# Designed miniproteins, single chains, continued (6), part 2

Each design is a single chain, and the fold is of that chain. pLDDT is the mean over its residues in the fold that is shown.

## One batch from the design tools (miniprotein)

Design m20039
Fold by ESMFold2-Fast:
Order: structure tokens, then C-alpha cells, then sequence
Structure m20039 (fold): chain A 75 residues (1-75)
């Protein structure tokens, strides 16, 4: 259902907040507004600015998964 997809996106944003607590308020703002595109853009910026290759890879994977879920929601 659309709600199950939204719940999955929100779970991924919550995981991102655990990885980057310094960005948690910004991520929470995107979640509260259902601004998934804004959230994806923030995660992409965090990934590209990361000096840790493992964190960069994880954030890029999260961003890709959120994009896939948003695509499913819009179909």
C-alpha cells in the first residue's frame, strides 16, 4: 500500500539520523513535511561530503533505495 511505502521511506530517514545525528533535525523536518525529494538531496549532499568511504557508500545506498520507493509511490 502507499502507506507501507511511506513507512519504509521514513524508516530509512530514521536510520540516516542515527548515522548522522548532527543532521537529525533537518531530516526530521523533511519527514514531517513528507518532503522526500528534499530528504534525498540532503542524503546525497551528506554522502558526497563524507570523508569516510563506508559512510559515503551506506548513505548513497540509502538515497538510492529512497528514490526507488518514491518511484513506486508515484506509480
Amino acid sequence: SPQDIIDSINSLFTVTSIIRPDQSQQIQSFQNNNDFDGGISLIDDMSSSSTNPTIQSVLNTISTRVRDLVSQLNN
Scores: mean pLDDT 87

Design m20040
Fold by ESMFold2-Fast:
Structure m20040 (fold): chain A 85 residues (1-85)
Amino acid sequence: MKLTYKLTIKIKNASLDQILEFFGKLREILEELGLEVLDTETIDKGHFILTIEAESEEKIEELKKRIEEIGKELGLEVEVEVEKL
């Protein structure tokens, strides 16, 4: 049985080019982890909400860690919050 999660991503003080590079890397991780994005909502320039379907909570926690690693690699201040739907 698949579980649905809400993932809130906030990127502070990022340029459009940095945001595009971030989402490029995020897409690769989502594919690697076999996670399906059901919806993507842009609240503002640096604030995004993703609705994701996953087979386990462990895959979502791994995604969160990988997103934080991308932030560090790109020199971005990234906040990630996860909510089970």
Scores: mean pLDDT 83

Design m20041
Fold by ESMFold2-Fast:
Structure m20041 (fold): chain A 56 residues (1-56)
Amino acid sequence: MEEKIKLINELSEKYRDEVLQKAREAAKKDGSTEKANEIVKEVIDKMQKEIDERLK
């Protein structure tokens, strides 16, 4: 059980870096608050899918 929690925390840290990277890329391409929200949604969806797959 603790192993699954640890994995979730590890993946959360990993996707934190991805959000920051994509936010920087969006800023270079005239990123807006709307674009930032889209990035967050996309990364959260990816994180949830990876967590679900790894915890199966």
Scores: mean pLDDT 72

Design m20042
Fold by ESMFold2-Fast:
Structure m20042 (fold): chain A 62 residues (1-62)
Amino acid sequence: SLAEALAHAEELARKALATGERQVSESMRGYEAEVLAHLQERFPELSFWIDGENRLVIEPKA
């Protein structure tokens, strides 16, 4: 569900902030636009994109 995708994405974003390390997830299929919009609004200190294999990539901004 969208709620599960958002919760998983937020957990990865918080982990990226806590560790300073890139996080990658394969579970955003079908909800990529909603997840990216949500993360960009709530975690402006992180960068987010969907790679060529449809994986959500999250990393701290330089």
Scores: mean pLDDT 78

Design m20043
Fold by ESMFold2-Fast:
Structure m20043 (fold): chain A 69 residues (1-69)
Amino acid sequence: MSAKELAEKLGISQSKASRILNYKRKHGYVPISEETAKELGVSLETLEKYLELEIEEGVRLLAEAVKRV
């Protein structure tokens, strides 16, 4: 997912979306916490929406891995 696409889905600026994606690249994950939200300059609700998008992507990958059962 690109920073522009993430920004559109979360309703935030591309700069904030880039910060979220950079955090994930540096740490491998993004904690859904008030502390992380403050560090990234976003709301906790924004991080919760980001988690929903990550889950959706994970479900898509799992669905692709499922054979005809």
Scores: mean pLDDT 76

Design m20044
Fold by ESMFold2-Fast:
Structure m20044 (fold): chain A 67 residues (1-67)
Amino acid sequence: LSEEERLEAEATLYYIQGLLYSKSDDPEDLKKAAEYFRKAADLYEQAGNTEAAQLFRSLADEAEKKA
C-alpha cells in the first residue's frame, strides 16, 4: 500500500467505528462517534481527500450536538 492508501484505509476503519457508536442514544457513545469521525477526517485530509474530510467533520459536529 502507498502512504495515501494506508491513510485512507485507517480512515475507513475509524469511520466504521464512528458509525457503530453514532447509532446509540447514549451521550458517551455519541461523543466517541464524534472522536472517531474527527480521526477519520484528519486521515482523509492527510491523504488529500478534502471532500471526505469535510463530510466527516460535519458528522462529528452532528454527533457532538446530539450528545
Scores: mean pLDDT 83

Design m20045
Fold by ESMFold2-Fast:
Structure m20045 (fold): chain A 109 residues (1-109)
Amino acid sequence: GNEKGVELGELGKRYGELGKRLGLAGKGLEGGRYAALGGGYAAQGVAAAGRDDREGHEAAKEGGKYAAEGGVAGARAAKNAEEAAAGAAGAIAGIGAMAEAGIRLGRPP
């Protein structure tokens, strides 16, 4: 339903923003992990939103965008390959959610 899609998209945004703050503070591993969690919630928001749930898809798209930004910040702060992989996973998850939400928003009702 609309409420569930919006709620999960907003969680994606909050965790993505946290991932970005941690990455910018030099905490690459923590930043990447929270960004990946944000991307996961954004993807769940897309899945929970009904076909015609524009608000849910818009919230998930924004959540994915913030998760992608957090993943990039985490990867840039990475001290080793494991930390860089965590940031990359967050960026990929965020981009994927954003792209899927964008496709659904582009469909006519």
Scores: mean pLDDT 85

Design m20046
Fold by ESMFold2-Fast:
Structure m20046 (fold): chain A 81 residues (1-81)
Amino acid sequence: MNPEALRKAKEYLKKAIEALENGDVETAIKYFEKAIQYAEEAGLDSAVIAARSALEYAKNGDYEQAIEAAKTALKLVERAL
């Protein structure tokens, strides 16, 4: 796996969670999209799936589920680092 892409995926997942916790949904969506791009670059399919779920929950207004899915993606990325 690409460790730099994994580090970037972790960075953007953390930023997305923080943005959602602060009520900045538009910024969180952009950070989830970046996290998905870097997880795909890293080849970590499990984190891509979890991050895509977080993005869909965030778009649908299900912010609690979005944060939980994002935390799952973050845990998967951290285990791969």
Scores: mean pLDDT 87

Design m20047
Fold by ESMFold2-Fast:
Structure m20047 (fold): chain A 81 residues (1-81)
Amino acid sequence: SMAAVEEIEKEGLERVEEIVAEAKELLESGVPKKEVLKKANKKLRELIVELIKKGLEKGVPAEEAAAVGGKLAEYFYKQMK
């Protein structure tokens, strides 16, 4: 259970960093911030849903899986300031 939480958190952080990197690259290329954030938020939501399902299948309690999703959203928000 604890190892499964650590695995989904690690995978989630790596994939959020990829979403952030892509978003920053789009901003540097002149894509409007509103459009970049819309695309990035969609990818983040899809990632969180995927990781929660994966965690639940591995026996992670729903509360702990949701907490990982919250951490990823907070990290994304902080990086996109």
Scores: mean pLDDT 87

Design m20048
Fold by ESMFold2-Fast:
Order: structure tokens, then C-alpha cells, then sequence
Structure m20048 (fold): chain A 57 residues (1-57)
């Protein structure tokens, strides 16, 4: 259910858990790839992660 993933992403975003938020939005976008709102949320989170210098280990 894309809606559950989208809500989970928003919860992580409110907690400033950007890496977890990005993963949740990625899962939501896989289920609903045409959703511009989900795509924009993911893009926003990825920008924050890049600015903070977070990288995958």
C-alpha cells in the first residue's frame, strides 16, 4: 500500500530521520511512480541528505 509507505516517510521526516524517510518515499514511489507529490518529497529529502554530507557506508 503506497499510502502506508508515504505516511511512514512523513513520520520519519518529522523525526528528522531523513535516510529512513527517503527509503519509505522510494517504496511509495515504486508503487505509484506517477505521483509527483511523492517524487517531490523524495527529492527534497535527498537534497537534505546531500547537504548534510550523509553517504551510504
Amino acid sequence: NYFAWYNLGNVYLKLKKYKEAAKAFEEALKLKPEDEEIANQLKGVEKVLKEKGEVLP
Scores: mean pLDDT 78

Design m20049
Fold by ESMFold2-Fast:
Structure m20049 (fold): chain A 71 residues (1-71)
Amino acid sequence: MREALQALAREADRLPPEAKEALERGMEAFDAGDGETAARYFEEAARLAREAGLEDAARAFEELARAARAS
């Protein structure tokens, strides 16, 4: 979790706005206790990051999605 958030912070300036929005929606869902909805948003953010060539951010989002489902 922490390493994933650090990777996202490093590439934050290069994330497309849609990926940032998906991350925010995912965090809101996670805080509300909806891990499945959070995972779906994190998976969308991973897809958008990968399309932008941000492979480390994409892997970090995939890890966040797995963690959200495990919660």
Scores: mean pLDDT 80

Design m20050
Fold by ESMFold2-Fast:
Structure m20050 (fold): chain A 80 residues (1-80)
Amino acid sequence: SEEEKVREEFARLWEEAQRVLRSLRGATDPEAKARHLARLQELIDKLEEVAKKMKDPEFKEEAQRYIDRLRAELARLAAQ
């Protein structure tokens, strides 16, 4: 179904965001850190787009909570 495709797309982007987040946490090089921060922001924007396509309000609210947590972590890591 369309809803299943949207959830699968969200899951794929979430897994990629988690990989980038792990790389970002381990980054000691400022250039590498900047690249990972930019990529994580891009993935958060894509997750927001996918969440907007969700029809089920429960899944949409859960997706938004995940996105909010990623944004908070991004802000924390960007501050060093």
Scores: mean pLDDT 86

Design m20051
Fold by ESMFold2-Fast:
Structure m20051 (fold): chain A 57 residues (1-57)
Amino acid sequence: IEELEKEIKEIEEEIEKLEKKMEEQGEPSLEQQIELGVLYLELAVKKLVLKKLKEKE
């Protein structure tokens, strides 16, 4: 549970950094857009797993 919460926080920080970098560039690359999409997908999956684990406590 603690490990998963740490991973979620790290992904959220990575998304924030990438979004800020893309905003400063004005024109995000296709590769950056794909990376952002993958990070959001990982975040959604991990949040769902964490929610289910907390419901079993």
Scores: mean pLDDT 77

Design m20052
Fold by ESMFold2-Fast:
Structure m20052 (fold): chain A 119 residues (1-119)
Amino acid sequence: MVTLTESGGGTVAEGGSVTLSSKISGDVSLVFEVGWWRQRPGEPLRHVASIDLATDETTYAPEVQGRATISYDRSKNTSYLNLSDLRVEDTAVYYDYAVLLTSPPQVVWGEGVPLTVVA
């Protein structure tokens, strides 16, 4: 079993930056991808960023390209999403996830991290 423990979020000023974290516990050896999705008020769930743990290859949604950085610290089993140049439109609940190397692959979701960006 894999469990995700989030931290970060809260209220941040426009133009600022924030770091969200997701710590993986349990069968960490099964995890091959981690990342973040977000849901803005009244909108569908959208991809933000992913990292492949075998290759360290990162993927970013176009709307955060150049403003987002995802990283993974293997010594802490923790992923970090850094968002810079924050906009009011970045206000959302951010959901961390882990993809397990099972057949078929399984996705484990975190409980969500609220982020509010104020002008």
Scores: mean pLDDT 88

Design m20053
Fold by ESMFold2-Fast:
Structure m20053 (fold): chain A 71 residues (1-71)
Amino acid sequence: MEDEITEGVAQLMIAVLRLEARKAEEEGNEEIAELAREAVRKVEELLKQGKYEEALRLAQEALKKIEEMEE
């Protein structure tokens, strides 16, 4: 059950990262767009490897960095 919850949260964060990438692309913010796209790729790879906790942590770190860059 813990793995199912962590996987679900990580997948939700991938969706948020994809939205952030699209928003940044529409705004012409290539730095944030690239960071978000890289985070999506890396989180997806970790999820495929069953590394759910690492995937979640990476997604959280990426979202925090994007938030700081949007300030």
Scores: mean pLDDT 79

Design m20054
Fold by ESMFold2-Fast:
Structure m20054 (fold): chain A 64 residues (1-64)
Amino acid sequence: SLEELIERARELAERAVKASGGTVDPEKIAYAVAQAVIDKNPDLTEEERQAVYRAALEAAKEAA
């Protein structure tokens, strides 16, 4: 479901930011994580892709 993909993107973004130790821009991490989730789910609408990007970005900024 979209909710499961949003939760997954948030978890991956938070983990990646923490693993970077502050050396990588959290926005760049968020976009990379969101893109990886979207690439595995090609049937997502543009609106759903934007929701995944927003979730990853929010989680990345919170973890930084």
Scores: mean pLDDT 82

Design m20055
Fold by ESMFold2-Fast:
Structure m20055 (fold): chain A 75 residues (1-75)
Amino acid sequence: MSQEELDKEVDLAIEEIRLAVEKVAYQRNPSKETLEAIIEEAERGLELARQYGDEETVAHFEKELENAKKELEKL
């Protein structure tokens, strides 16, 4: 694995961790602000995954983004 490939994998892993952290924050304090944070992290992860060409990771972030947007519409 090249350093470039490793850096891309690390970046995706960091975005997954950031999304998980924001989802925990939302569980502890359900609000528009914490939902918006989930949306921001999911959008960043989705953009990066699309650049990566990782279909499975794209599907994961798309699902997370869709779920967060649906919850935001209820507020």
Scores: mean pLDDT 82

Design m20056
Fold by ESMFold2-Fast:
Structure m20056 (fold): chain A 59 residues (1-59)
Amino acid sequence: GERYARRAENAALAARMLGDEAGAAKAEQFSKQAIEAAKRGDEEKARLYMEKAAEAAGG
């Protein structure tokens, strides 16, 4: 869980650093959900939201 949440947060930060405000906003939303899932021990949900954050940051 925790590693996935961290990766989701890093994806959001990367998008922000590149000036992709729309991608960063979506990635930040998914990173918050990944962090929440990690706190609950929901590794599958944390991974899902990490993947969505990465897609938002890269799209």
Scores: mean pLDDT 80

Design m20057
Fold by ESMFold2-Fast:
Structure m20057 (fold): chain A 57 residues (1-57)
Amino acid sequence: SAEVRAKLEEALRAAEAGDFEKARELLAEATGNETLKDASPEEVVAAARVALRALDA
């Protein structure tokens, strides 16, 4: 949905700014996947990109 995409885009922007705490929260909310709160910075960026790609496919 458009709301999920907006949250994922915001999560990716937060990660780009180095705010991985905010990126994790937004990712968990957008995907419904709470394990993303334990993700490394590298995994957060990868997960956000994968989720955005899945929404566009």
Scores: mean pLDDT 79

Design m20058
Fold by ESMFold2-Fast:
Structure m20058 (fold): chain A 71 residues (1-71)
Amino acid sequence: MNEVASATAAEAYRILVEEVGAPREEAMLTANKVASALLAGDYEKAKKILVEAGVPEEVAEELVEKAKAAV
């Protein structure tokens, strides 16, 4: 559970830095918020955080679905 949330947050950080072009510190804060939402089982909130941070909706949905399936 915690490992899956951490892995998903790490992938979100990569997408934010490499594909969206977000500053590293902002990307880290967003990734931590995503991890917290996933740990709470709030998949809708995790997706919303990613989309609001600039991750394409399709990519955000895929990341959250993978995290949900891995638990």
Scores: mean pLDDT 81

Design m20059
Fold by ESMFold2-Fast:
Structure m20059 (fold): chain A 83 residues (1-83)
Amino acid sequence: MLEEMAKKIAESDEELKREVIKLALDEYIKKNNLKPLNEEELEEFIKAMLERAEELNLEEAIKEMLSNLSEEELEEIKKKLEE
C-alpha cells in the first residue's frame, strides 16, 4: 500500500508532492515537540526535500515521508490520488 502510494505521488504533480511533505513534516514536528515552521521556512524545507529526493530515490523518499503520516492523513492522500 505505502509503496503504491509513494509511486503514484512520485509520478504526480508538484502540488501533491508538497502536500505530502507538509503533512509528514507537521507530524514529525508534533511527534518531537519542535517549534512549528513559518511559511517561508516550510517552503524552503519542501524544496530541499524534493531536491534530495532527486539525488536519492524519489519513490523511496516519498515512502519514508508517508510512513510518518497518521492513518487519517494517509486516507486523505489516497482519496486525492483516486480523483
Scores: mean pLDDT 70

Design m20060
Fold by ESMFold2-Fast:
Structure m20060 (fold): chain A 69 residues (1-69)
Amino acid sequence: SELAEIFNTDLSLTIKELLEKYGVSQRDLARYSGLSQATITRNINKRLEDLPEVHQHQILGALAVLSLR
């Protein structure tokens, strides 16, 4: 499905690129993902797929909610 293709593409992007793609701040991502802003900042240059799977799901869920704003 197109949604699965979008999520697969997002997994290959860095957190910084995801923030730019979705037009969201580190603070907004932290608020909606349940991760601390410090955790987002420390991982900002890592690809989403290189994070623990729990964090991947939290971030993807947050981006899905934030994209509907």
Scores: mean pLDDT 80

Design m20061
Fold by ESMFold2-Fast:
Structure m20061 (fold): chain A 91 residues (1-91)
Amino acid sequence: MSPKVAAKITAVAIFGIGVALDTGAEELAEAVAELVRLIAELAEAGKEELAEEYAERALKTLSELLEGKISVEEAIERLRELAEEAREELE
């Protein structure tokens, strides 16, 4: 895994945990943890560009949530959709 991809995955984990703690939404914390795990697995499988893309999409979702542009429920849905896409790429 490249340092750039590792840094983005770490950013998703730290930012996601922070937002989950701020909102008190356990489902958001679970969605972030599962997505981080799958993105890390994509990077370990040599799919670094795809891992970077999903990490960036996750960061955008979390940023929009913090800005009040989307609800916690919408953020959870988007992160779960990214996790399903990541699982399909690992098959």
Scores: mean pLDDT 84

Design m20062
Fold by ESMFold2-Fast:
Structure m20062 (fold): chain A 60 residues (1-60)
Amino acid sequence: SHMEEEIKRLKELKEKLQAETDSLVAAETDPARRQLWRDVGDALLAMIDYLIKKLEEEKK
């Protein structure tokens, strides 16, 4: 269904975002900026998880 395709795209986006965040954290030499990368990544991942949850609930 349309919603299943959207959920799949969000899961793929989540995997890419996690990998990108991990790379940015690993490349950052400043501890304060490294923590900011983690915090930003965590916030964006939480938003994706929330949207996936909403779409999964709409499927029922």
Scores: mean pLDDT 86

Design m20063
Fold by ESMFold2-Fast:
Structure m20063 (fold): chain A 58 residues (1-58)
Amino acid sequence: DLFEEGDRLDKLLGHEESLSELVEKLKEKGAFSSEEEVEEWIKAYLEPLKKLKQKLFE
C-alpha cells in the first residue's frame, strides 16, 4: 500500500490519549504537512470524542 500514512492515521485514531500528545505523535510520523491539515484533523477527531464523552457521562 502506497498510502501507509493513511494506515498510521487510522491506527492512531483508535487511541485514547491527550489531544496534544496524539497530534505530536502524528506530526512525528509525518502524517501532517501543514498547520491547516492539523487543524482539520483535530476538528474531525474532536466531534466524535465529544459525542462519546456525553454518552459516557449520562
Scores: mean pLDDT 59

Design m20064
Fold by ESMFold2-Fast:
Structure m20064 (fold): chain A 64 residues (1-64)
Amino acid sequence: LSDEEKVAVNRAANEAIKAVEAGKSPEEAERIGEEVLRENGLEGSVKVTVEGDNIFVSVTARPA
């Protein structure tokens, strides 16, 4: 991934975390993250896991 694509991956993860903190479901947060990837010309998946007060986000991305 280019530096710009890496920034997009970080944005996807941050938007997913923000969505969960705003009360959205993990599934909704995953969709939001994946939309950020798509808007930046990337294909991939965002996985969100919530364990107590901890939010874990895993992003897999490649150029579209």
Scores: mean pLDDT 80

Design m20065
Fold by ESMFold2-Fast:
Structure m20065 (fold): chain A 82 residues (1-82)
Amino acid sequence: LELSPEVEERMREIVELARRGDLEEARRLAEELARETEKRGDLVGLAAAYAALALIARAEGDEEEAKKYAEKAREAAAKAAA
């Protein structure tokens, strides 16, 4: 499974924002990435975006939302690997 260069760069920005505690901006960018990758059928990119959303939700203290995004990431990754 391979991320496109665009998705890799966007993921680096999202992770850096999350590490700095800019969770709102990190979430906005991760949601945008998920929407764009879903539209173009990029299941690897979609899995990465959902994994980032799960990480952000966990950092926000929302365990239920983190579990939902983790499951969506797992489903997208499974489809990409099939």
Scores: mean pLDDT 85

Design m20066
Fold by ESMFold2-Fast:
Structure m20066 (fold): chain A 62 residues (1-62)
Amino acid sequence: AKELAEKAIEYAKKGDIEKAKELNLEAVEKLEELKELLKDAVEKARTPEQLIKVAEAIIEAA
């Protein structure tokens, strides 16, 4: 989970929003808690900054 979220941060910094979302969704699938809330946050994220914040939350939950 953490490694996927870290990769999502890298792609978000490069402006690749679609790939950052995909990696964050894969990271969320490995979580037992907060999964529904974090999945919704990934789907609603529209900017690199939002995707980085969600990835940080996934890392903390993992």
Scores: mean pLDDT 79

Design m20067
Fold by ESMFold2-Fast:
Structure m20067 (fold): chain A 68 residues (1-68)
Amino acid sequence: SPVEEVRRLGEEFLARARAAGYPDDTLAMLQALVDELVRMVEEGRITPEEARRFLEDLWAVLEAHRAA
């Protein structure tokens, strides 16, 4: 299902963020954002492909900000 695909992508994203050593406050914010993406896919507002791209773009922004 599209919802299950995005839930899996979100779990993988959060696992990467934990492995990268992001603090608990940041992880809580990222969890809330993942939950919102799952809800938007469930409501048909975005596609799984759009959710994946959003998570990829967000990862790039997080890593760029961390490096700066």
Scores: mean pLDDT 85

Design m20068
Fold by ESMFold2-Fast:
Structure m20068 (fold): chain A 90 residues (1-90)
Amino acid sequence: MKEEIEKELEKAAKEYEARLAAMSEEERAALLAEIAEREAELKRRYEEALANGDEEEIIKIMTEAALEQGISKELAEKVSRENVEKYLKE
C-alpha cells in the first residue's frame, strides 16, 4: 500500500511541476492560494471530526486531502478507511 501511495504522489508531483511550468505567474499564484484555502478548511474539519469521534467524517476528510495530493479516489478511500480502522478502533 505505501509503495502505491508513493508512486502516485511522485507522478502527481511531476504532473504538478509540469502544470506550474506551463502557467503564468498570476495563474500559479491563484492556484496556490486555492490550495492553501482548501488545506485550511480540511484541517478545521478534521479537528472538529476528531473532537466528535466522527469516524466517517475523518475518512471523508482524509480522502479529500489525499485527492488534493493527486492520489486516486479509490486508493485514497481505501487507505483512509484502513488508517481509521487500524488506529481508531483499538
Scores: mean pLDDT 74

Design m20069
Fold by ESMFold2-Fast:
Structure m20069 (fold): chain A 103 residues (1-103)
Amino acid sequence: SSRVEKAIELTRRAKKALEEAIAKRDIQRQKAIYEELVNELVKLGISPVEARMLAALVYQVASQNLSPEERAALVDQLKKRLKELGVELSPESEAILEEILKG
């Protein structure tokens, strides 16, 4: 799916941009990248709630030196939160979570 490929590309680009902004201690740029990612995911057809939670997780992973086990725990926690909110994961969102697991 071209939308799944786009979701992966957006996630990789945002993570790299966030890592750079974090290294420069540019909090305003970090917030701008987060907001841009949310907006792009919504344009891709991901619900606003889902997009905000996914973008927040990308930001968290970019800002912390997490082990593979810690990344997996955060992904599981996000899936649980979405389920509690009655949100079903889209294929695009599942692809983003898989990309986060890769580090």
Scores: mean pLDDT 88

Design m20070
Fold by ESMFold2-Fast:
Structure m20070 (fold): chain A 63 residues (1-63)
Amino acid sequence: SVILEVAKHELRTVAGLSDEQIEEILELVRKGDFEAAKKLLMEKGGLSEEEAEGIVKAIELGL
């Protein structure tokens, strides 16, 4: 979906995440493990809790 492609692009270009880290986050969201996905975004991407929550919601909507 366009939403998912935009989210992946932002995670690569703004947050500096690798494709492997992005796929791990997507897998966590698919499994419903939103807290682990947020934690990864914060620790690896340097995102705030609010930013990480927004990205997780965008990924969930795009899946």
Scores: mean pLDDT 81

Design m20071
Fold by ESMFold2-Fast:
Structure m20071 (fold): chain A 58 residues (1-58)
Amino acid sequence: MSKEEARELARKAAENVLEEKKNLEEVIDTVAEEIAESSGISKEEAKKLVEEAYEELK
């Protein structure tokens, strides 16, 4: 399973957080778990990818 798929899911999740004007810290655990389950990476790696995507989109 590729980190590229996880990275794309993380970018979409970060975009949704910004569009909805939500607090990233409130949703990151749920979003990271969903990405980890879909892509097969660890929840910690998924959290890092979501945080990286969020910082890039600011």
Scores: mean pLDDT 77

Design m20072
Fold by ESMFold2-Fast:
Order: sequence, then C-alpha cells, then structure tokens
Structure m20072 (fold): chain A 61 residues (1-61)
Amino acid sequence: SAEEEERVAVFEKHLAALTPDQLEMVRRFLRKKAETASPEERALYERMIAVVDERLAKLAA
C-alpha cells in the first residue's frame, strides 16, 4: 500500500543516521515484533529487516 511504502521510506531515511550497533538493536527489535505479528504486519517487518540488512552490508563494505 501507499502507507506501507511511505513508512518503509521514512524508516530507511532514519537508518542513515544510525551506527552499526544501533542497526543491530533495531534488527533484533523488528525480529521480536515479527514473531507475534499478523501475516500482513510480519511482511512489513520482514521488509524493514531487509532494509536494515542492506544498510549493515553497505557499512561493512
């Protein structure tokens, strides 16, 4: 949805300011949220985790 896409975009912008340690904390938080989420919410959290993983990979390179 448009709302989901906007939330992911805003989230990605905020990740640019975070350190690797902070990114790992966010990743753990999202994983915990995904465990108890509805299927639709889980899909959103999985997308957010993927964005965090991409950012961590870029910082490691």
Scores: mean pLDDT 82

Design m20073
Fold by ESMFold2-Fast:
Structure m20073 (fold): chain A 66 residues (1-66)
Amino acid sequence: MEEEKIKKAIEELKKKAEKLGEDMAQIYLLKKLAQNDPRDLEELKAEAEKIRQEVVEKAEKLIKEL
């Protein structure tokens, strides 16, 4: 019973990490667009996706260490 609660809590944390990554990526993209960054939109989106992935990977590593 407690192990099932722990697994569900970990699953929720992983979903929270995905959402955090998405939000951070979106803020990054909006900030660069507001600054009139001269890079192509595709390049800015690629950098935003790297931020999303890094956040998720760091969170997964921390969760694994629990």
Scores: mean pLDDT 82

Design m20074
Fold by ESMFold2-Fast:
Structure m20074 (fold): chain A 66 residues (1-66)
Amino acid sequence: SELKKELLKLIGELLRTIGEILDLKLELEKEKDEKKKEELKKKIEELEKERDKLMEKIRELDEKLK
């Protein structure tokens, strides 16, 4: 089923996005420059919005597979 393939692709994208968020959070913990901290926080917030959109798409496709 093409929907199952799409679901697996979206799950893969979600896991990669979560990994990027975690990497940036680790960078933020080590960062001492306030300007760079604010830039990292903005990038994290943007990726968290992308994560939430991916989670919603996954939920919608999962519902269609029932």
Scores: mean pLDDT 87

Design m20075
Fold by ESMFold2-Fast:
Structure m20075 (fold): chain A 72 residues (1-72)
Amino acid sequence: MSAQEAAALAAIDAAIAAGVPGAEELRKKLREVFDAVRAGDMEKAYKLAEEMEKNMRETVEAVVAVAGAAEA
């Protein structure tokens, strides 16, 4: 659980180090989405997720590339 959280944060930090523009802001927004879900604020979580959906495709591809290299 804690190890998986650390791995997810490390993956986002790696994206920032790779020079992905807006990665720092995405990290903050991702935490805000999880916090909103925990608080039961589904409307806020939905709006944040919709904004992230546009950038998620590129972010997912970057994360997959990093994960693929680690699993090789």
Scores: mean pLDDT 65

